# Designed miniproteins, single chains: the designs that were tried, part 96

Each design is a single chain, and the fold is of that chain. pLDDT is the mean over its residues in the fold that is shown.

## One batch from the design tools (miniprotein)

Design m3562
Fold by ESMFold2-Fast:
Parts: C-alpha cells; sequence; structure tokens
Structure m3562 (fold): chain A 65 residues (1-65)
C-alpha cells in the first residue's frame, strides 16, 4: 500500500543525493528505475541501493537505461 510509494521516494532522494538523473515509478509490486543520465559508478551505486531497499520491502526491481 504505502510501501511502494515510500520506496519510490527513498530511491528518488538517493538518486538526487548521488547526482543521478533517474526516474522511479512502480507498477503492481515492481519498482522501475530508469537511469536517464549518470556516471557509471553513480548508476551502479543507485541500482545496488535500490535493489537492497526493494528486497527489504518485498518488491521486485527493474532497471532501465
Amino acid sequence: MQEAVSTVVAIEILGVALGANARVTYEGDTLIVRIEGAPREVAEELVERARQIAEDRGLSLRVEY
């Protein structure tokens, strides 16, 4: 219910803090992180942290470049 919304917000905040240009949405139980522009290291950090947050909350993660 609020888990997906809170997770989207948390990952969006992480993206901004890391300097990534990314969009985060959710569909059903799946988080979709679209990386529109970021250095490779920043993108990898965002994906790894997003994966950990999604796993902790029982959500699937999908990454798009």
Scores: mean pLDDT 76

Design m3563
Fold by ESMFold2-Fast:
Structure m3563 (fold): chain A 55 residues (1-55)
Amino acid sequence: METIAEKRAAALEVLQREFGLTPEEALSFLDKLEPEIRDKTIEEAVELVRKAVEA
């Protein structure tokens, strides 16, 4: 069960816990990546987010 909300929740947690972003910063970052995340699995969305932060 992989809704866009679940993908965003997983990515948001990664941004906050692994990269130390605030909830506001993490949400802003996710909003920019949402079109790319929509067609990804939860694992792929998390990997995309990690890669995008490192870029």
Scores: mean pLDDT 78

Design m3564
Fold by ESMFold2-Fast:
Structure m3564 (fold): chain A 79 residues (1-79)
Amino acid sequence: DKEKKFEEFAEKLVKEAQEKLAGETDLDKRREAMAEVAERAARFAEELGLEELARILRRLAELFRNGDASGLAALEAEW
């Protein structure tokens, strides 16, 4: 199950990011870390053939880097 493989990988990435970000108050560093998580998740989704999920995650990474709150809201509507 490709979805299960993605879920397991995503859970690991999110947990690692949460641990890394627990003491971080710099919003730029937090946004960059979230962008990295989204990019790594997108790459793995693409490897699994989950093209739509990979597209959404790449857009999410870009929005995190740019700090675009309105773009994030639009992406949530597609998710």
Scores: mean pLDDT 75

Design m3566
Fold by ESMFold2-Fast:
Structure m3566 (fold): chain A 80 residues (1-80)
Amino acid sequence: SEVEQRVLELVGRVAELLKQAEKATSPEEIKAIVAELQQARDELELLKKQASPELAATIDNVIEVIDRKIAELEAQLAAA
């Protein structure tokens, strides 16, 4: 379905953002990654409303990964 295809695209984007976060060295780079992760999270929440229960559970798992990474990155920014 179109919803499933978009979720897969967002999962791929999140994976790339997580790789970029491992290499990020400046506060500006970290803030940009956080902003993109927040955008992906918001789109996943919207897609969840159109998703099957099984796909919605997958979306929830991805959102949990995003939320944890945002918290880690925000903690790094606060400690600097």
Scores: mean pLDDT 88

Design m3567
Fold by ESMFold2-Fast:
Structure m3567 (fold): chain A 59 residues (1-59)
Amino acid sequence: APSRLTPEQQALVAETVKWLSKKMEEIEKKGGSLDDLEQASQEAAKKFQEKLEEVKKKK
């Protein structure tokens, strides 16, 4: 259970998962490869980290 995260960080995780889910669906629809899925995963991780830093910056 990720109860170590703040509510803002938990919301960010949920948002990132939602974004990745949509991206993977689009990749599947377009007949993407495993490499495309890996890139989507890396983009999601990068986006999450950048947004996490923004949340921390506000405090």
Scores: mean pLDDT 75

Design m3569
Fold by ESMFold2-Fast:
Structure m3569 (fold): chain A 55 residues (1-55)
Amino acid sequence: SKEEIAKAIVEAGKQAGDLPSGLKAARLVLEGKMTVDEALKLLSPEAQKIAKELI
């Protein structure tokens, strides 16, 4: 679900030390303003790697 994906994005941001980007990306996915793929591009490369493993 979008909610589970959003939680994974936040967790990835937190683990990578990029929580503000994770929170922003998760919000945009939940609001339907960005696709998951578009939102992942807002994350640091490290957070993107972690998010892909969690999703």
Scores: mean pLDDT 83

Design m3570
Fold by ESMFold2-Fast:
Structure m3570 (fold): chain A 91 residues (1-91)
Amino acid sequence: GMEEVLEKLERYLEEARRLLAEARRLKAAGGSAEELRRILLEAEVLLGMARIIAAVAELEGIPLSKRQEELLEELERIVAELRRLLAEVEA
């Protein structure tokens, strides 16, 4: 149901936030572009899974709540920030 979709999106967002925190630590410590690329890939997989869950819910006639839309937008912002961090290291 909608509650289960919300819970999954919240879990994916929490994991993406952990990945972003790790990427920031690695960059501050002079970490490798390879490690940052791995973190970005993991976050992109989480975003992909979140989008699939949202798409399946829409297909089943379950409208996305404002909160679910906000969670997806925040997850997209985290992935964008990770791409920015990687670009700065590869510059």
Scores: mean pLDDT 84

Design m3571
Fold by ESMFold2-Fast:
Structure m3571 (fold): chain A 80 residues (1-80)
Amino acid sequence: SEAEAEAAKAAANPDEEEQKKKRRDLLLKLWRERIEEALKEEGVEPSEAIKDLEELLKNTSDPLRREFLEELIELLKELE
C-alpha cells in the first residue's frame, strides 16, 4: 500500500528538514483542495474570500492569526 510505503520512507529518512518539507507540501495540497471544495459548496468566489480575509487581516492584532490569514490569502490567490 502506498500509504504504508510513504510512512515507512518518512520514518526511515534521517533528514528531518526533508521530512518536514514533504509533510508541509502534503498539508498545503490538502488545504488547497479542501478550501477549493468549500468555496464551491458555499458558492463563494475566491476573489470574494480574499477580500474578506484582507479585511480580517487589517483588523487582526494577533501575529499568529495574521500569519495564518496571510497564508490563506496566498492559497486563494493561487486558486484565482
Scores: mean pLDDT 68

Design m3572
Fold by ESMFold2-Fast:
Structure m3572 (fold): chain A 55 residues (1-55)
Amino acid sequence: GREFRLRANRLLEEGKTTLRDLARETGDPAFLAAHETADELIRIGDEIDRELEER
């Protein structure tokens, strides 16, 4: 559970960087929205990991 979440968050962080680069290169607002969604998923994952640590 927890270790999988930490690895998933790392992959999402890498994906977020790619989406940011695509947004910059293409100017397509869809990539900016995807970047924001990825950032939110990372934040949620961190919250879940913290809760699992407390349990």
Scores: mean pLDDT 72

Design m3573
Fold by ESMFold2-Fast:
Structure m3573 (fold): chain A 63 residues (1-63)
Amino acid sequence: LLEEAERLVEEGERALAAGDYARAAELYDRALRLAEEANAPVTRIVALALRRIGAEIEAELAA
């Protein structure tokens, strides 16, 4: 589960680099959910939540 969450974060970063902010937000959201299921440290969960919010804001601004 945690390894899959990390893979989704990598895909989200690639989506951001490509300018696909909506896809990045979706990928970070999935990663956050998997990290919570894997009982990841709270610091990691918070970091993923902030990344999701940032990507979501960028998607709204780009739209």
Scores: mean pLDDT 73

Design m3574
Fold by ESMFold2-Fast:
Structure m3574 (fold): chain A 65 residues (1-65)
Amino acid sequence: VSREVAFRIAVVGIGIELGIPVRVRERDGAFEVHVDGSDEQTAEMARRVREEAERFGLRLGGVHR
């Protein structure tokens, strides 16, 4: 499994755990995460996704509602 696929799986798993829909896209070598949730859920997703991106050494473009 590639680093990029492992990251996508981790992000989707976080979305399932938080109970919010998540979409992940890659653009110009950076990952963007779109969520449908509250401000609190979006902030928690952003924190956890940043940790995963750092762990895998991947660029994160942002986490958006």
Scores: mean pLDDT 82

Design m3575
Fold by ESMFold2-Fast:
Structure m3575 (fold): chain A 87 residues (1-87)
Amino acid sequence: SIEELKEEMLKIIEEAIKNLPTDTPEQQKAKAQLQTLLDIIRKSKDIDHILRAVAMAINILKKYASDNEEFQKYVEKLEEIMKKLLE
């Protein structure tokens, strides 16, 4: 169901936020942006709003995916779920 896919995406984003480094101001800003997007996804019932917020989260996470296998997996899983929601 759409609700199950949404909950799966929320869990992936929450895990990514927990594992995101906060050593630089840019990293701290990225974490804050992801927290805001997580809140939007959680509270939204509009599929288009959810998809836009997830796409923004993916773009932020991609900056950390190039040299981190766990972040590559988060991005790939989120993109797979988004593809299912667009069907």
Scores: mean pLDDT 84

Design m3576
Fold by ESMFold2-Fast:
Structure m3576 (fold): chain A 68 residues (1-68)
Amino acid sequence: SRVFSDEEIRELLAAAGFSPEEIETALRVLELARDPSRREEHERLMADPRVRELFLRMGAVIDEAVAS
């Protein structure tokens, strides 16, 4: 189970300076990753280097928050 809810992740990303559009994209990636029936959409979205970089930035923020 995740340490943070989607609402808590949204708040963490906003505090870290993510735009509303970046936050919604990151949360979409998480939703697609949780649903096996949407694997193709997840793989297509992750094929965009900007989306991958955004997801890595999100992971770093969450890891920092957990470590703090």
Scores: mean pLDDT 78

Design m3577
Fold by ESMFold2-Fast:
Structure m3577 (fold): chain A 56 residues (1-56)
Amino acid sequence: SKEEEIKKLLEELEELERRGVRAALAGDTATLQAIQARMKEIKERLIALGVKEEEI
């Protein structure tokens, strides 16, 4: 369902946020850049699914 897709994307976004913090602290710019790109894709998909931009 749409709600299940939103839940899965929000869980992935939360995991990427945690990984992004670790990559930033380690100075791993390549990993951080990849994480930021994936987070952008997830946020765009969430907006397309009807999640308000303010909620993400």
Scores: mean pLDDT 87

Design m3578
Fold by ESMFold2-Fast:
Structure m3578 (fold): chain A 64 residues (1-64)
Amino acid sequence: MMAEIEKEIKISFAQMMISVAEQALKRGKTSPEDPALLEKAKEIAREAGDEDLVKRAEALLKKL
């Protein structure tokens, strides 16, 4: 029960971080900290077991 709630929160947090990085990349305002943000999002997504979010973060990291 608690693990399910924690998973949903982690997924939402990872999605938010990935969205922020995607927007920065599209605006051409990427910072040296953006790879660290995506690595953090990937870690959180992996902890939540959301492999699609992990792949999305990895794809963005390859573009940086």
Scores: mean pLDDT 76

Design m3579
Fold by ESMFold2-Fast:
Structure m3579 (fold): chain A 73 residues (1-73)
Amino acid sequence: SKKEEAEKLLKKGQTYFDNGDYDKAIEYYEQAIKADPDNILAYFNLSIAYSKKGEKEKAKEYTDKAVALAQAR
């Protein structure tokens, strides 16, 4: 399912995030969103990863998307 594919990609991204490889984490989190555009956790994880890179505007963009998606459900 789309949810299972997204969860697999999120776990891969989390492994890179835990190792401090935020660029690779972002790549996997973006793939998770492509697999399941309704995956709120993928948007929050992207926000956190961009925040770790100091990309404040991107971090806010993905936090706002996650909040909007959560409010729509």
Scores: mean pLDDT 87

Design m3580
Fold by ESMFold2-Fast:
Structure m3580 (fold): chain A 99 residues (1-99)
Amino acid sequence: MQEEIDLEIEGFAAGMRIALEAAETVKKDGVDKAVEYAVSKAMELINEVREKYGEEAAKLFADALIAGMGAMRTFYENAGETDEAEALKKAIEKVKEEI
């Protein structure tokens, strides 16, 4: 239970960080590159958790990471940052397909 809570906290924080970095990528390189970056980073971390702790741990981490990205997507939607919100929506959809 404590290990699961730690993975959820780490996953959520990672999702928020990836979302912030993806938003910066939108401004520099556009939506498609931001989506590629966010998916690549998310899958790198999820696969690392899977290799070290197994599939159930990876799923728990991935669900939390998606929630973190989703929180940032809502923030960008409310801020009127349409391209940033769209990039995060697409990245979340692609990560969900891979897990």
Scores: mean pLDDT 87

Design m3581
Fold by ESMFold2-Fast:
Structure m3581 (fold): chain A 80 residues (1-80)
Amino acid sequence: SAEELFEKALELAKKGDVDKALELALKALREYAAAGRLEEAERAVDELIRVLLENAPDVFKAIGAALRLLGELLDFRMAA
């Protein structure tokens, strides 16, 4: 489920694994989009960005991941 993918993304983000966290989060976001669950997607992205910025060894990598997630969320919002 989107929730399970997102939970795994958060655990990876807490461990500082930005690349894997982003990969799973993008999969979760696409599942939220397919289900029309915009409010849940927005909350999930907000939480993940916070965790990424707090735990990433490379802050620029975390910022890049945050921008990618926000871009996907904006596309979802514009399609709704």
Scores: mean pLDDT 83

Design m3582
Fold by ESMFold2-Fast:
Structure m3582 (fold): chain A 63 residues (1-63)
Amino acid sequence: MVEEVIELHKTGENPEKLVGYALLVIGQGLETGSLDEAVRLAKAILSGDEEKIREEYERFLKA
């Protein structure tokens, strides 16, 4: 996931896939009760900030 998101930002290809990853993460957060962490990760995914994507992904996994 993280590597794929970073690659999509670097290439600029298939921006619809970034939205798909963000929605998938929010859906998972809703089911597991980790919505705050999911929203932070979704925002990081859409931002293209590699450091933030990695940081928020680690938080989401621990939630």
Scores: mean pLDDT 82

Design m3584
Fold by ESMFold2-Fast:
Structure m3584 (fold): chain A 63 residues (1-63)
Amino acid sequence: SGVEERQLVQRTIELSRRAFLDPSYQPEFDREGSKLPSQGATNGAWRAGQRLAQEELERRLRE
């Protein structure tokens, strides 16, 4: 169902976000991301998580 896919995408994005500061999350990202329907989807989730982490870090540095 679409709910399970959305949950998987969100978890994969969160793992990418965590991997930005802690590379020990990379293997878990690779494992969960391999369950997504395409390499494009996995790459998209990686980029989304990395972008969120960069934005959060920049926001903290400005405050």
Scores: mean pLDDT 85

Design m3585
Fold by ESMFold2-Fast:
Structure m3585 (fold): chain A 92 residues (1-92)
Amino acid sequence: SEVAKAGAEEAKKRAEEAGVKAEAEAKDTEVVITLTGASVSQQFAALAGAGGAELVGAEAEVKVEGDTVTVTLKGETPEIAGEGAREVAKSL
């Protein structure tokens, strides 16, 4: 949905402003944010952002593979998924 897409785009933009390559995808009530070449501090920031996403009602899963971090956010609504993505963006 458009609201989840807006949150995903904000997360991608913020990550790239912080110097990390980012991709973000939104599908209905799910947002997936992938960071490539993330430093250890950026990996920790993504984990903190996932915690923030849970505080706004999203379910968050974080996978770290080398310097690639994938954050998967699921909300009961597209609005919750998008707000979760914005919380990840704020941590970066």
Scores: mean pLDDT 84

Design m3586
Fold by ESMFold2-Fast:
Structure m3586 (fold): chain A 59 residues (1-59)
Amino acid sequence: MEVVEKAVEELKKRLNIPDSLLEEAYRRTKEEAQKRGITDLDEVLDLMERHLLELARKA
């Protein structure tokens, strides 16, 4: 999904995120956005931030 790719690029500019966490967050966000029909960039960014926070707590 192109919207998820744009969200990844935006987060790389805003935040210093390890590639491994970004890659896993991207996968989870893409899957959830597809299932929920989320196409808005801001909603995708919020979703990706949520997944990143959960992954950071796990690490």
Scores: mean pLDDT 71

Design m3587
Fold by ESMFold2-Fast:
Structure m3587 (fold): chain A 67 residues (1-67)
Amino acid sequence: LAEELIKKGEELIKIGEESSSESLIELGKKLIEIGKLGYKDEKKAKELYEKLEKELEELARLGRLIS
């Protein structure tokens, strides 16, 4: 989980940099922080990720327009 979240965050930052989307870069950074937290407290990281998942779903819908 932790490593998967970090990788996903890095991918979002790259997409955000390529599309000049500050929101994508910020979201990617948040995912990396949650992933790093997962190394210390996986349960807490999962709870934070579930909250962020709603924003990720919205980002996925917008991602079709932001490329």
Scores: mean pLDDT 73

Design m3588
Fold by ESMFold2-Fast:
Structure m3588 (fold): chain A 64 residues (1-64)
Amino acid sequence: LDRDVQIAMLQIKIAVINTSIRQTEALLSQETDPQRIAQLKKELEELRKQLEEAKKELEEFLKS
């Protein structure tokens, strides 16, 4: 794929992950069930991991 297309795709992916993080954080702020709180925290950890991986990949493309 063209470098500019790869950069654009990564930027879109980062935006989507950020939206999912915000939505999950909003759900977590209203949740009172300890089991559900634990599940939402795990989902946030996974989303934050995906965000950092996408950011690192974008950084590498920008260096190229």
Scores: mean pLDDT 85

Design m3589
Fold by ESMFold2-Fast:
Structure m3589 (fold): chain A 69 residues (1-69)
Amino acid sequence: LTDRILALSSEQQQALFARLSERERKVVELLLRDPSLSQAEIARRLGLSPATVSRHIRNIERKLDEVEA
């Protein structure tokens, strides 16, 4: 996930962040600071369940696919 975001052009990064919800942006920010974070650790830091974080990651991946097209 992080490698894909870092590979985006400036225009693609703007398009991605415009599509992200507030919670999805926080997930991305945490992963960019520390790519080694597990879904459980992200969940603890954001006060979410691991299942909720997994859903946010799937939504972020879908939005990445859209901006990479």
Scores: mean pLDDT 81

Design m3590
Fold by ESMFold2-Fast:
Structure m3590 (fold): chain A 68 residues (1-68)
Amino acid sequence: SREEFLRLLREVADETVRLGEERGLSPDEIGQALVRAVEAMLEARRAGLSLEQMREEALRAVREFLEE
């Protein structure tokens, strides 16, 4: 549902901010990581993936960004 997606979006956003702050990223870099996470979630949603898979893809995008 839309409500479940918005809950997942909030959870992913909170985790992305936490990971970025733990690594000492600037607010701008955290913002970039959030954009990557949201793009990955939306792509997974368009592909018909589950909420669990959308979370996995979002956090994968964040991890890949942190390794750049």
Scores: mean pLDDT 86

Design m3591
Fold by ESMFold2-Fast:
Structure m3591 (fold): chain A 76 residues (1-76)
Amino acid sequence: FEIPVLSKEETLERLDELLESPVGQEMIQLEIGVLKAIGSEIDLSPLETLAETGDEEAREKAAEILVEEKKRWAEE
């Protein structure tokens, strides 16, 4: 287990920005790694699919997951 450089909140915000901006798929893969390292229980399958294929549908699913997780943190 490693201590992440970014907080869980910061990592999700960065992923949200990456999903809204056309950036390299490698950057999304790095953020997925950070989420896994911090013990996120988010279903990362859509994010992994997006990183592998660049599929627009996978991107929308990934964005929806990030929004839901952010909402959960806001309510906590």
Scores: mean pLDDT 62

Design m3592
Fold by ESMFold2-Fast:
Structure m3592 (fold): chain A 72 residues (1-72)
Amino acid sequence: SMQEAQQHEQLGRQAEAAGDFRTAGDHYTEAARIYKSLGQEGLAHRYLGRAGHAYLRAGDLKAALEAGKLFS
C-alpha cells in the first residue's frame, strides 16, 4: 500500500542518518517496489536512485546493480 511505501521511506531515511547505508538501500528498494506496483512511476524511480546511491556508499555494488534491474 501507499502507507507501507511511506513507512519504508522513513525507515530508509533513519538508517541513512545512522550511517547504515545497506539498510537504507534495502528500505528504499522496498519503497520503490511498492510505488511501482501502485503505478507511481516517478516515486519508484526516485527511490531506486536513492537505493543505488545508498548501496554504493555501503560499498555494495552487487546490491546497487540488483536495485537497478527494477528500472528494466
Scores: mean pLDDT 82

Design m3593
Fold by ESMFold2-Fast:
Structure m3593 (fold): chain A 74 residues (1-74)
Amino acid sequence: MPVPSKEEVLEEVLRAEAEDPAKAAEVLLQLYSHWLKGGVPKEEIIEILEEIARRSKSPAVRAFARYLIRETEE
């Protein structure tokens, strides 16, 4: 299954973050769970999470993205 563009995912997370960082974390967790169930390659998941961590303005959202990267790498 093709991965959504990094920019599309970033736009969704950053939009949620502008309203509430907790909503952004929930959106990110939902997307992460969907990618895992969809069999998206770990390398692609990590690349998307790295862009979120790079562009997010919320320390909490950045920390959560970094946590998910580590979990994906095992």
Scores: mean pLDDT 76

Design m3594
Fold by ESMFold2-Fast:
Structure m3594 (fold): chain A 66 residues (1-66)
Amino acid sequence: MTEEEKEAVARELHERFGISLETALELFDRLASGEITPAELKEELIALGLSEEEADEALQIIVNNL
């Protein structure tokens, strides 16, 4: 994944779900490095204020762009 593709996905997460660009980029890096699992990422998205449905959509966007 290029930095430009990563930034584009972070912007989509910001526009659709209200996740800050910085937080979206950090979640990408943590998932890509193996620091967190997809299941742990979903839990963090819910903790950020997303509904279960929104967290599932955001997780799919992130995973499909890794």
Scores: mean pLDDT 80

Design m3595
Fold by ESMFold2-Fast:
Structure m3595 (fold): chain A 55 residues (1-55)
Amino acid sequence: ADPEELLREAERYYKRGRELIEEGKVLEGIAEILRAIGLAIEAGLLLGKPIPTPR
């Protein structure tokens, strides 16, 4: 399992989620975005670095 592959997959889920929200499918879009966030966090944990969130 490659953390970079997880980040690529997260990007695809995020794009799909955004498109669903634009179609008015807000709940489905939010679910896809949450999955993308989960995959990005998992990739960050595998890399052993905290994900810097700008404040």
Scores: mean pLDDT 76

Design m3596
Fold by ESMFold2-Fast:
Structure m3596 (fold): chain A 64 residues (1-64)
Amino acid sequence: MTLVATTDLDTVTLRILVKELKEAFPDAEITRDGKTITVTAPNDETGEKIAKLLEKAGAKVERV
């Protein structure tokens, strides 16, 4: 499952969020380009957990 999250968060907050996601979900591929976070999850359950965390942080999440 691939997720694209767009945020209004500052760079420091985004960096912390990406680090926390990588530590919590080491089997997911997480990349950041500016204010956009792209996640490739190994399964739908992991993808949904990450999407919920991103939405709670204020991101707009699209399932691709």
Scores: mean pLDDT 82

Design m3597
Fold by ESMFold2-Fast:
Structure m3597 (fold): chain A 71 residues (1-71)
Amino acid sequence: MTPGEKAKEELEKASSDPEKLQQVQDQHIQDFTQQTTQGAQQEGVTDQAPLAQEQVRGSLQKARDAFLAKQ
């Protein structure tokens, strides 16, 4: 199971509670940032880590905006 799949499941599970949704987003942004930095160093693609981090932040922000729009 990929880290992205886990993050998606936790986000969907927390979507019923705004506080939990924000906590899950914050934790996954930080954890994913740390993991992608480590993974990029291991694979030798360190210059791609910042781009991946920005994409994750954008995706999580869109998920939050979509949740708020449902309210």
Scores: mean pLDDT 63

Design m3598
Fold by ESMFold2-Fast:
Structure m3598 (fold): chain A 62 residues (1-62)
Amino acid sequence: KVEEMEERLKKAAERLGISYEEVRQRFLDTLRKAGLIDFEEVTPEDYERALELAHELVEEAW
């Protein structure tokens, strides 16, 4: 679950041409600040929701 999300964020970093750590940190900060998720302890359903939100955030902000 977490490992799969890490791969998604790494690919986003490659596509955007920025560091993996920057994408990961920004994504986690955004989710935690919004109170939506604790990334590390996400259920499968929350993980899918996080992927949808990440896709939306990438298209809107990155």
Scores: mean pLDDT 62

Design m3599
Fold by ESMFold2-Fast:
Structure m3599 (fold): chain A 93 residues (1-93)
Amino acid sequence: PPEEELDREVLLALTLIAGTISIKVAEKTDPELAEKLRQLFDEAVAALEAGDYDTAIEKLREAAQLMREGGFEDDARLYETLAEEVAKLKERV
């Protein structure tokens, strides 16, 4: 059965998977967007690994905004969801 709450390790894995897929898709049509996404995801992953949840939330929301501006609405919603799950993790102590 699936977990009701996402642990930091699970959120890290999901962020890496989502970022890798979105960057590869964006590279085909907008390599500048792909490069900006790579930087934001690298920063988000580093922040999650360091336990800096505020920075991770900020970088994931910035990635969501870039994807929305690029026309990737479903990916933008995924990043917003990841940011919300990081915020829930922060509230769990």
Scores: mean pLDDT 78

Design m3600
Fold by ESMFold2-Fast:
Structure m3600 (fold): chain A 70 residues (1-70)
Amino acid sequence: QEEKERLELEMELGVLAVAAAVKLVVAKKEGNEEEKKKYEELLREIERVEREQPDLEEMREFIERMKKEL
């Protein structure tokens, strides 16, 4: 059960990473430095969480926060 939940969260985190990357590309094209900085920071946080592989509850909280910021 925990392995399945982790996989589902990892997949969701991957989707959020793609969304942030797309928004970063758009911000760069539009010359929006504030949005660019925001999405660069969000991508770095996502990459850190992917590396650290925190517990399931911490990962869920992070994903919910990312959904609100994206």
Scores: mean pLDDT 83

